# Designed miniproteins, single chains, part 16

Each design is a single chain, and the fold is of that chain. pLDDT is the mean over its residues in the fold that is shown.

## One batch from the design tools (miniprotein)

Design m565
Fold by ESMFold2-Fast:
Structure m565 (fold): chain A 70 residues (1-70)
Amino acid sequence: SKEEALKLLGELGKAVREGDVERAKELLEQLYKMGFISEEEREELLRAIEEGDVERAERLLKQIYMKILS
């Protein structure tokens, strides 16, 4: 559901800010399997997470959040 996706996005943002790369990857895969993010969005966000680029990851998450709300 959209509600579950928004909750997962919030948890993913927290994992990103805390530097919990493994948790962030787990949450990203859940969002992808639920169909709320594209393969391209998953790849870009995965790269930002693995590189520790918190600012880029948060920007991408905000874009995804706005898309889900629409």
Scores: mean pLDDT 85

Design m566
Fold by ESMFold2-Fast:
Structure m566 (fold): chain A 80 residues (1-80)
Amino acid sequence: SELDSLIAQAEKLIDEIRKVADELEKKGNKSLARKFGLTEIALRLRLVAARINRSVEGAQQVVDDAKEALEKAKKELEKI
């Protein structure tokens, strides 16, 4: 289904944000690691809500916001 596809896509993007946050932590940037870790938690909570409510629009919004957050996280990692 469209909802299941969006949820899977969002989960993958959120997992990638976690990996970038872990790399920031390893490189000693605890502040940025915490920032993107909080973003991960917020996106996971929103995705749970979208799943419970069966909201295609909600799941799509999590995908879009996760893509933006991941790109920002990658750019910050490249600066170090």
Scores: mean pLDDT 90

Design m567
Fold by ESMFold2-Fast:
Structure m567 (fold): chain A 59 residues (1-59)
Amino acid sequence: MELYVALEDQKAAGNPEFTFKKGELIEVLEDLGPHFLKGRSLETGEEGLILKSGLEPAP
């Protein structure tokens, strides 16, 4: 699976229940272009639209 790590605390767009903290792992579900992806938190299982500039690729 493709994983990213959060660089900052964020709230995902389109899902008010999806919040994550700096250092959380985000699984990439769909690449939506240069600015956004649909991701899933490995901690909570929540899904939403996440700004790519707040993420860094993880092993």
Scores: mean pLDDT 76

Design m568
Fold by ESMFold2-Fast:
Structure m568 (fold): chain A 104 residues (1-104)
Amino acid sequence: SLTQPSSVTAKEGEKVTINSTASVDVGTAVDWYRQRPDGSFERLIYNTSQLAPGVDSRFSGSGSGTNYTLTISSVRREDEAVYYALSLGNTPAQLGPGTKLTVV
C-alpha cells in the first residue's frame, strides 16, 4: 500500500513537500493527482518526475524505490486540494489515502 500524511498546512509562498511510502519497490511508476474542492481530478506528475502537460512548473516530483515526494516550490491559496499518490508498479494499482493541503 501507499502511505501519505492526512494533512499538511503551509503559509502562502512556502515550499510544500508531500511524501508517500510504498510497501514494495515500484520503480518509477508513481503518478500524482490533485482533487480540488469542486471535485475535479487532475494529473500533476507521471512516472515519478515528469510534469503533466499544462501543469504549473511550481509542481515537481521525485523519488525511487519505496519513497516518493510531490513538491510545490511556492504554494498559493488556489493549491488547496487533496493530493493523491498513485502507484502503477504493482497489480492492482494502489491509490494513496490522500493529503489535504491547507494554505494559511
Scores: mean pLDDT 82

Design m569
Fold by ESMFold2-Fast:
Structure m569 (fold): chain A 89 residues (1-89)
Amino acid sequence: SEEEEFEKKLEEIEKKYNLTPSQVEELRKLVETQPDKVVALEQIEAISRIRKITPIDAAKLLLKEQKEQAALNEELARLTGRPLPYPSK
């Protein structure tokens, strides 16, 4: 099940980064709003590995970048009064 895949991935991250139970629960809460929690954990692990930061800091960075991207998309929509359709080429 997707829930089993999520728990397995979370356990792999816990073991790899020596997370405490409190840190595991914090990471779980940080991803609970994600539409795909397994993909979110994979992205967090990739950010953690590439940036050499903790999975919790990687999760916070992912959420921050998602918020910034949403704000940019909203601002672009405001510049035209609506989201732009793809230019017909």
Scores: mean pLDDT 78

Design m570
Fold by ESMFold2-Fast:
Structure m570 (fold): chain A 76 residues (1-76)
Amino acid sequence: SLEELIAEAEKMTLEERGKRAYEAMQKFVDARRRGASYEELAKIYEEMARAGDKSTIEAFVKQAEKLKKLYEEKKK
């Protein structure tokens, strides 16, 4: 179940997960500063999602879709 996946992820080492999330976040900030493409940003989001649980993956995927729609609207 989803709850079991969350529990397993947490058991696997909170410190290591935190480090991975932090590193992915640093890459995201750097990429944004230099105007990286949507594709590159999406890869970084996916790395962040994999450091978390299944709920996190679903949430980040949804957020990426939302951001893409905003970009299309802004291109007007």
Scores: mean pLDDT 63

Design m571
Fold by ESMFold2-Fast:
Structure m571 (fold): chain A 100 residues (1-100)
Amino acid sequence: SHMEKELKELFDILIEYRSTLNPEAAKKLEKELEELLKNKDYESLFDLIGRELLQMMLEGIARGLDEAEMIAMVEEIYRALKEKDYKKAKELVEELVKLL
């Protein structure tokens, strides 16, 4: 489906970013995201994405990025996911990765 394609592209961005820091964590994230999507467990899927986004936020803050801007960006990504606007969520995640 079109929505599933956009969501998978969002996973690829998250997995690629994590792989630059921790290849083993990236493999685990990929496996968990794929299983949750296969099972249509969207609640657990969004929780897993949310935890990854929070980790990325904390990594950005630790590197000297503005805390309020990082929080606002992560909240906007999570809102887009809940609204099923996966295209917007993907674009915002791409912007987040460029800052990190």
Scores: mean pLDDT 84

Design m572
Fold by ESMFold2-Fast:
Structure m572 (fold): chain A 63 residues (1-63)
Amino acid sequence: GAARAEAAEKAERYAKELAEKIASYYPDAKVTIRREGEDTFVVEVTHGDETFTIRVDARYFLL
């Protein structure tokens, strides 16, 4: 429905803003965003030999 589509748009925007902030604090880090399933965005950060992921779930933007 429309609410779920709007939540997905909000989640995507949040993930992009988060990735930009991470890149600004860690300019030597490789930051990528990928979609995992219909409602989940994954921000993947590689800094040196370490990789970590942050999951952004659109359902948290429904409220």
Scores: mean pLDDT 79

Design m573
Fold by ESMFold2-Fast:
Structure m573 (fold): chain A 70 residues (1-70)
Amino acid sequence: SDSDMKKMEDLSREIAEEVRKKDEELRKKGVPEEERNEEVTKLANELMKKHRDENNIKTSATLTVTPEQP
C-alpha cells in the first residue's frame, strides 16, 4: 500500500506539471482563464486515464509545487 501511495503521488505530480505547462502555453497565447481552465481540466482527465490504464509510471517528475489550498 505504501508503494501504491508513492505511485499515486508520482502520477499526481506528473499530471500537475503537465497541467501547469499547458496553462502557461495557453496564457502566452492569450487564451482567457475560463478557456484555459477547461483545457487543463480536459488534459488532466486524459492523463489520469492513460496512467491508470498503463498501470505503470514511466516519466518521473521531480518538480515540487506549493499548492495554495486552505
Scores: mean pLDDT 68

Design m574
Fold by ESMFold2-Fast:
Structure m574 (fold): chain A 62 residues (1-62)
Amino acid sequence: GPDDRLLRGLRAAIESGDAAALAAAVHHGTQALEEGVVTDPEKRAEAERLLAEARRLAEQRR
């Protein structure tokens, strides 16, 4: 489902360490959370943690 796709995308971007992939994953993840697409509280918490990690890695590139 959309929750699992978001989580997979965030993990893949983090694993890649690619700045463009991280930026894209942060953008898509932020939109998904804002739109309420992630309805499962556990998956939402995981997505928020992965987003924080992806943002930290993207910031390290700057």
Scores: mean pLDDT 79

Design m576
Fold by ESMFold2-Fast:
Structure m576 (fold): chain A 88 residues (1-88)
Amino acid sequence: DEELAQLYKELIELVRKMKEEGKSVLDIMRELLLRFAKTEEERKIIDEHYRLVLNNEVNEEVSKKMSELINSLMPLMDKMRKALLNLK
């Protein structure tokens, strides 16, 4: 899938650029998750999670939703990697 291969390349380049700009690991992770968010609900959960993390707060429900989102990202990353390997 050319679109998945392209998305993976864009994410690698985004991470590289953000590292060069001196962005924190938290900022990089938030930006990556926002790139994978497909719905407004997912974006709200990401924003709420990072608001809580920056304030050193914990919300169990938000943490569970973030873990679900991160776990869903792993199969997508594997699909993107495989798509990239199949690209000429």
Scores: mean pLDDT 74

Design m577
Fold by ESMFold2-Fast:
Structure m577 (fold): chain A 65 residues (1-65)
Amino acid sequence: SGEEEVKKLTGEILELVKETDLSEEELKELDKKAKEAAELAREGKFEEAVEILKEIIEKLKKLKK
């Protein structure tokens, strides 16, 4: 289900954040996007939430040296 995919992607983000040295500004940007995805998931808009979470993951992967 879309809810399960949101949970899986959120877990991946938490693991990537632990492995990435993010600046305070980068953490604020990530938090803002994560809150947007959480709000969409709360409204049942799982497809839109998944897209935002995937964008966060791709950015974190690029920041991981």
Scores: mean pLDDT 81

Design m578
Fold by ESMFold2-Fast:
Structure m578 (fold): chain A 57 residues (1-57)
Amino acid sequence: PLEIAREEAVKLLQEMADKAKAAGDETRANLYREAAEHVRKGDFEKAQELATKAAEA
């Protein structure tokens, strides 16, 4: 259950990173990629911080 939620969150963040890169925003794309990596590691606090930063970029 938590592992499935983590996998879906990682997929969503990776998709957002790909979308940002397609739009030419590599800074935002990199932040979403880092957020996905932190979700994968179980570091949800840092993942949220990075995802918020990406959304504001």
Scores: mean pLDDT 80

Design m579
Fold by ESMFold2-Fast:
Structure m579 (fold): chain A 72 residues (1-72)
Amino acid sequence: MTPEEKAANLATAANLWYVAAQLPVMSKEERLEALKNALDLYKQAAEMETDPDFRKELNEKIKEVEKEIEKL
């Protein structure tokens, strides 16, 4: 697996956690855990991503997730 393929897989996993965190049935604790998992995976993806456009997108997602965590 190349670093680029690994970055894409990490970003996909992060997106799944982020979507789970958006479910209205989630408790505050469950939502926080899902957002923290998404944040960790997006950060790992951004470090491995070599495409500047995809890296920019990942960095924007990191900011969005951090803001949601702070709001909880």
Scores: mean pLDDT 83

Design m580
Fold by ESMFold2-Fast:
Structure m580 (fold): chain A 95 residues (1-95)
Amino acid sequence: LIDEALKAFSLGDYDRAIELLEEAAKKGDADAYVQLGVVYAHQGDYEKAIEYLEKALKLDPNHFVAYVQLSQIYYDQGDNEKSREYSKLGAERGK
């Protein structure tokens, strides 16, 4: 499911990517929540992006990519303090 979702995303088919990622996330896949966060961030929906990335970290607190994505989103929002905190957490806890 995630590989197919990433292919849809790379082709610009965001609706299909979200559909496939939601199916994977329903099965408890933390990577699917991370990719949902990436898709929503790319669409400019930072509130949903943060929500999905936080859900990924609840399933896998050591998910390096989720910390990196949260760091980037907070940096883009001008919250340099949270950006640095998530960057450090990713380095310390990330796999």
Scores: mean pLDDT 81

Design m581
Fold by ESMFold2-Fast:
Structure m581 (fold): chain A 80 residues (1-80)
Amino acid sequence: MSEKIQLLLQHPELAEHHREQAKQMLEEDPNDAVAWYHLGVAYLLERKYDEAVKAFQKALELNPNFAEARKLLEEVLLLQ
């Protein structure tokens, strides 16, 4: 398990922040890979792992070189 996902899971209060960021970005561009990444982080912090996987997969479909999304997707798949 990566140190980054362990740190994220210690701050569930950040879920609303990431969700609000994703919402604002998606209202401007529904194909924003970074917005889908923030949505995935919000689901991860809420321990909604299936939803987090789908959001990170969408981010990678939009930007295949998105290293942070790939890293968190791989880590979340180990938590299912």
Scores: mean pLDDT 80

Design m582
Fold by ESMFold2-Fast:
Structure m582 (fold): chain A 55 residues (1-55)
Amino acid sequence: SMETEELVRRLGEKMGLPEEEIERLIERLAGWDDDTVKKWLIARYGEKAVEALKA
């Protein structure tokens, strides 16, 4: 979804992720609900993801 794409791009920018990783994440998380996406990102990237998603 557009919301998932925006969320992943925002996280990627704040964490300095490569564009290829950002694109891969968008594809993987396509069709997931936002709460599940947030939980998965926090599980994968930890505390930095929590901070990035709140701002």
Scores: mean pLDDT 76

Design m583
Fold by ESMFold2-Fast:
Structure m583 (fold): chain A 69 residues (1-69)
Amino acid sequence: SMEELQRDIDIAMALMIAGIGEILKKRGKYKEAVEEYRKALEMLKSVPGAPEELIEEMEKKLKEAEEAL
């Protein structure tokens, strides 16, 4: 369905944003990494049927980046 396609696209976009956050974190840009992880988490939480495991993983990444500030 179009709804399932949109869900999969939104999840993929959130994961790409999280990937940018990871690159920023590896470069020591923790504040920018936190911003990208927050965007990714908000996007995942807005998607009906997004896997809970992905949300939990993103919350963990965000917390780790915030602790590095």
Scores: mean pLDDT 87

Design m584
Fold by ESMFold2-Fast:
Structure m584 (fold): chain A 74 residues (1-74)
Amino acid sequence: MMDAEELIRKGKELEKEGKLEEAAEYYSQAAKLGTGRLQAIALENLGKVLHKLGKTDEALKKIQEAQALLREEA
């Protein structure tokens, strides 16, 4: 079974290969499985990939979700 950390790693590999849609899918799964910092990292990477895909409004929402998680720790 893939944990959130493995899913983030796979997403990064796919992003490096230019497979942005697949990378977004892996980051989305990582965000669902992860909690706290791992969830924030997955959401931030998902936001970056969505922005590259031209899904700017969706990207902004994912980045805001990541920022909210990080503010909870402050």
Scores: mean pLDDT 81

Design m585
Fold by ESMFold2-Fast:
Structure m585 (fold): chain A 65 residues (1-65)
Amino acid sequence: SSEQEKVREKTLKEIKELLEKGASEEEINEVGEKAAKELLKLGASIDDIHDLVLEIIELKEKYEK
């Protein structure tokens, strides 16, 4: 759905910006949790949430040392 896509895109963009700034794990997790909550409200499945978590992990790996 378009609303779920907007949440995913916005979340991944925000997390990229936070990682570039060297933000804490807590800040990144807060953004992810907020997005998961919004996605669930929009009817996303647990598998959709899991996919978002995996994308966040991949971003963290890419922006680590």
Scores: mean pLDDT 82

Design m586
Fold by ESMFold2-Fast:
Structure m586 (fold): chain A 57 residues (1-57)
Amino acid sequence: KREELLELSDKGQDALNAGDYETAAKYYEQAAKLHKELGDDDLAEQYKKLAEQAKKQ
């Protein structure tokens, strides 16, 4: 599951670099959910904010 988190963050970054903000937000939302399930509340909140920022573009 930790490897899945790295994959999601990488895919989110790649989507941002490609200008695909909707896809970036989706990957960051998935990363936030997975961090929450792992008990990483602070990281879950950070990824949720990244998804919100991507949606505003």
Scores: mean pLDDT 78

Design m587
Fold by ESMFold2-Fast:
Structure m587 (fold): chain A 78 residues (1-78)
Amino acid sequence: MSEEEREKLDIEVEIALTVMLLAVGRLSPDPEERLELFREAKERAQEILKKYPDNKMAQRVLEEAEREIKRVEEELKK
């Protein structure tokens, strides 16, 4: 596998992992666990966008993660 092929595979895997973090976060009943999962998804999406700023999936994950983080933070304020 060439370095370029490896980088493409790594970014596709990273995108898949960020999508999974959002899905798992939405299924978690614990708001603190949800917050951690959404924050991790946000950080991973931001790292992808540093290398691939036009990646629409990473942009979507970032927007969704930020929205979900705000929701959980409001829930935790009590």
Scores: mean pLDDT 80

Design m588
Fold by ESMFold2-Fast:
Structure m588 (fold): chain A 65 residues (1-65)
Amino acid sequence: MEEKRERVLEAAIRLIAERGWENTTLEDVAKEAGVSLEEVYEIFPSKEELRQAVADRLAAQEAAR
């Protein structure tokens, strides 16, 4: 379960860096992460929750440096 969450977060960060948040869908994130869209919704029920998780991840990595 945690491994899928990490894959989704990494995929989202890459897609957001490439095309921005507004042009990135949960379906695109699922495809990039190699999981189903249903699995993405189970981990992040909304795009806003995914956005918050991405922000938290980037802040944690910045604080660790």
Scores: mean pLDDT 78

Design m589
Fold by ESMFold2-Fast:
Structure m589 (fold): chain A 71 residues (1-71)
Amino acid sequence: LGDEAEEKVREGLQARARGDYRTAAEHFEEAARLYEEAGKLSAAKSALLQAADSYRQAGDEERARRLEEKA
């Protein structure tokens, strides 16, 4: 089943599907970190943007903006 980063993406998608945007954002942010450590920069950017979108949906505009700037 593979990569720890892929597992975090799956957990983020599941949390988002149930409307738990804060938990989704935390999982996507962790996935981005793991992808970056693995040198998978495009996947890291994608996960970072998904984390930003989830933080915005959770009402955390400031954190969402910071993550978008890093992507």
Scores: mean pLDDT 84

Design m590
Fold by ESMFold2-Fast:
Structure m590 (fold): chain A 72 residues (1-72)
Amino acid sequence: GPAGSAAARAGIEALAAGDLAAAREHAQKMGLAGDSGGATSVGMALAYAEETGDYAAAFRAAERGVRQAGSL
């Protein structure tokens, strides 16, 4: 729904900026709380893609966010 789309968008933008803490907070609002930054990134990308239908943009943003934050 609209609230989910907004949370997914904010989470993906936080990942693109390398802010994993903000991304996790947005993931929790969507019910996608994960145990790692990688799980959070994939969960946010999937949720964003499901809400908007833009799979390519979602995964590109998540990849950049993980890379900037330091993928472990």
Scores: mean pLDDT 65

Design m591
Fold by ESMFold2-Fast:
Structure m591 (fold): chain A 56 residues (1-56)
Amino acid sequence: SNREDAERAIENAEKALAEGDAAAGATAAHQAMVVGRDDPELKERAERLLREALAA
């Protein structure tokens, strides 16, 4: 489902950022924003991760 896909993308973004891969983190966070767009909580989490990746 879109929610599960968004949660997986968020997990991928968190893992990439933890490993120091800002580019992969940004890509996964952006994907999470797209697939999770109908869930405000998931969208907010994804936007936060994207901002973190872009600041790295």
Scores: mean pLDDT 83

Design m592
Fold by ESMFold2-Fast:
Structure m592 (fold): chain A 88 residues (1-88)
Amino acid sequence: RRRELVLEAARLVQKAALELMDKHPELLSKAIGIALRAIGIELDVELGADVEEAAREVIELAKELLEIDPENELAKRALELAEEALRE
């Protein structure tokens, strides 16, 4: 289901942002901002927001994380899941 893919992707973005905070304390403010936006997407989807819009927002956050840490496996997986949600 598209909704399940987007929720998993948003949660992976949250985990990737937490990992970024731990590995790069100098990026704390940016990582917190990404985590809060991902939490907002998860809550909006749980409350019945448009899943396709949420998937696009998760893609943008995952891409932002990958610009900072191109090897981040959680961010890569989040991007895959959100893109899959848009194809279903």
Scores: mean pLDDT 84

Design m593
Fold by ESMFold2-Fast:
Structure m593 (fold): chain A 68 residues (1-68)
Amino acid sequence: SEVLELLREALRLALEARDVRTAAGLKEAIESLEQGDIEGAKKSVEAALEVARDPRVRELLERALEML
C-alpha cells in the first residue's frame, strides 16, 4: 500500500529526529490501517500532523491524508 509506505517513511524520519509524540501517532496510524480501520488511521495521522514539526514528515502525512 502506498499509504503504508508513506506512513513508514514518516515514522523512520520521526524516530531519527527523536520525535516520540509524532512516532507514537504514526505507529497507531500504521496499526489501524493494517487492521482495516481507515477512520482510526485518519484520526491518528491528523493527530500526528498537529505535533509534527519536520517539514518532510508533515508533507508525507498530508499526502497520506489525501489518500485516506
Scores: mean pLDDT 87

Design m594
Fold by ESMFold2-Fast:
Structure m594 (fold): chain A 75 residues (1-75)
Amino acid sequence: SPELEETINLFRIIANKGEAYYIQRTHPEYKEEVEEIIKELDKLVEKMKRGEISPEELRKRIDEIEKRIDELIKK
């Protein structure tokens, strides 16, 4: 259902924000990059609430953010 897809995407955003806050606490050198990631996640929530983004595009944007987070941890 559309409601279930929206809920799953919201939980994915919350999980990625949690990871970003963890990186901010453990790697203060990445502060600016992490703040940018958090800001992008917040923008995705707003677009989702306004119906301004498709579920497919939202999933793609979350996947891209997860990749950025993984690259920060790998460095």
Scores: mean pLDDT 84

Design m595
Fold by ESMFold2-Fast:
Structure m595 (fold): chain A 107 residues (1-107)
Amino acid sequence: SSTEQVKKLLSEIISLLSEMIAQLSATTDRAERKALARETTKKMLELLDKALELETDPSVREKLEKIKELLLEFERLVENDAPWDEILAQAAEILRLLREVIDTLLA
């Protein structure tokens, strides 16, 4: 079903975000950190756009659009060398909202 496809796409985004956070925590080079954030955010946005193409529920679509805004802000925080605790807090909010959407799709 389209709902199962959306859930799979969102789960892929969760995996990418988690892997990116682990890699960022291990990477000290500023240029590599910024490149990693840009490339991974691009991949996550592509997956979100696919989810938006499949999703017809306006309330779910609104939450996906908000996740898109939060991902762009995450990239901005990394680009501007924001404190690590601020970057982690942004990632935590994105993960919270992604899980909330998956839970609503299970109901």
Scores: mean pLDDT 88

Design m596
Fold by ESMFold2-Fast:
Structure m596 (fold): chain A 64 residues (1-64)
Amino acid sequence: MLEVPEDLRENNPKAAEALQQGIKAYEEGDYAKALSYFNEAVKHEGSLMLAQKLGAEALKKATP
């Protein structure tokens, strides 16, 4: 299941919040909104591979 890491929530709450919002939008099928949130998560935590991977997938699903 897609889930925000607990250590991210403790060490970088802004990145964790953006990642959580992105995952929610992605699961709801709102890929454009998910991509926006995943970009915010990466902005706060550049090494966050999950947000980078999901952002790329959201971009592919948002564009024909």
Scores: mean pLDDT 76

Design m597
Fold by ESMFold2-Fast:
Structure m597 (fold): chain A 69 residues (1-69)
Amino acid sequence: MVAEVAEEVAAAAEELGLHQVAAAVRRAGAAGDAAGVASAAYWVARQLEEAGRTELAARLRARAAELGL
């Protein structure tokens, strides 16, 4: 679960050109850091909304909520 959500968040960050954020999220996912992955998901979702990607932003928020954080 945590690593799967991390990959979804990292892929979205890469779509925005945020390669450093994507790498950090993947490391958090590999470490089982659910709080770190969820925090990154909410931050990336905010960037997606500002870029007009509202549907993808909503999806990332839902995935972060599944981690219980």
Scores: mean pLDDT 83

Design m598
Fold by ESMFold2-Fast:
Structure m598 (fold): chain A 58 residues (1-58)
Amino acid sequence: AADQAAFAAAGEKVGRNGLLTVAEHHGRPPPSPEELERYAQLGRDKGAQNAADLAADA
């Protein structure tokens, strides 16, 4: 539970910051709040899955 929450939070941060960094690197306008939330959700889901995979491998 605690590990899953931590991995989800890390994934959210990576998803948001990754999209912002890509937009900035390519000189494009910042992504919409809806795009940021979508990528944050994808990051949270990936982080939670990684935590579950680690727990299953233990």
Scores: mean pLDDT 73

Design m599
Fold by ESMFold2-Fast:
Parts: C-alpha cells; sequence; structure tokens
Structure m599 (fold): chain A 86 residues (1-86)
C-alpha cells in the first residue's frame, strides 16, 4: 500500500540524511515528511523520495552541488505545503 511504501522510504530518507547531514537535519527531514504526509500521503512520499535522492547525491563529493540543489528543492516544496496548511 502507498502508506507502507511512504513509511519505508521515510525511514530510509531519515537514515540517509543523518549519515550525510547529521541527526538534527534527520529529525527535521522526518518532521517535514510527516507534515507533508498529513497534508497528502503522496506528497509525503514525494518529500521522502526527495530527501533520499538529495542524500545520495550529497554522499558523492563530485555531486555535492547537485545534492545541495536537490535538498533546497525539497525544502522549498515542504515550505509551500506548510504555507498551504496555515
Amino acid sequence: ALEAEMARVRDEAVAAIAEVLGEEAARQAGRDIDAAAAYDVEAGLAVAQGYLSAAELLRDPARAAEGETALAAVREYVAAIRAEMA
């Protein structure tokens, strides 16, 4: 089910962000995924996938700039969702 996939990708994304950006960033990523999922479970999955992809890019020093761009895009999307919920 979509909810089970979202939960799995969330756990993978949080772990990956913790590895590349540390525990505080990982906790924020988890909160962002949860907020998006509360708005729309598909949005939650998209945010989780976005964080996972950004973390994978950030793991490669040659692709750090791409990873930072991907991370910024995910954060901008989350900000738009949070504004819609306010």
Scores: mean pLDDT 86

Design m600
Fold by ESMFold2-Fast:
Structure m600 (fold): chain A 62 residues (1-62)
Amino acid sequence: DQQDKNNQFHLASLAVAQGKYEMAEKLAKKAGVDLETAKKNAEKVKKTSIMEVTEEDVEVAL
């Protein structure tokens, strides 16, 4: 489902922005994107969101 993948990619990008690389890697893999793409997007989402990514968010998104 494209919406699930979009949500996983967004959370992966937020996790990278917060230095949570283990969470980011899991989410990026599930979204079908590489970690480098998530890193580039992290700079953009860091500017627009203050949401903290938690392990619970990762479990729900997987």
Scores: mean pLDDT 74

Design m601
Fold by ESMFold2-Fast:
Structure m601 (fold): chain A 66 residues (1-66)
Amino acid sequence: TAQEVRETILASSDSPVARAVARAVQQAVERGDFELARELVENARDTGLISEEAAERALELIRRAE
């Protein structure tokens, strides 16, 4: 679910930037914008904002939401 994606991101990082990204990803999933949701998670992983494990789990949840 969109909430689980947000919680997964927040479990990896508690920074203000991570909270903003987690909220944006949740909102993207809620409105069906899965491309944006994936892009935001991948960018957070690539910049080191969240762990690889958190990114993998978030991307799996997004894929299941379709």
Scores: mean pLDDT 84

Design m602
Fold by ESMFold2-Fast:
Structure m602 (fold): chain A 66 residues (1-66)
Amino acid sequence: MTYRLTLTGDASTNTGIVLRLIGDPDVELERVGPNTYRLTLTGSEERAQAIIEELRADPAVELEEV
């Protein structure tokens, strides 16, 4: 599944989120704008669901399915 990820936190918070996602082998992250990324989940359906739930729980994250 593919999502638009927008980061609304401060620079330190946003950097931490990006580094966490880049470190995940089941995640492809492409920068499409300032603090805006295309997120592609390549792992299992269960793993993808867990990642989405964590991201949706973060107030610094806006996540839209595309």
Scores: mean pLDDT 83

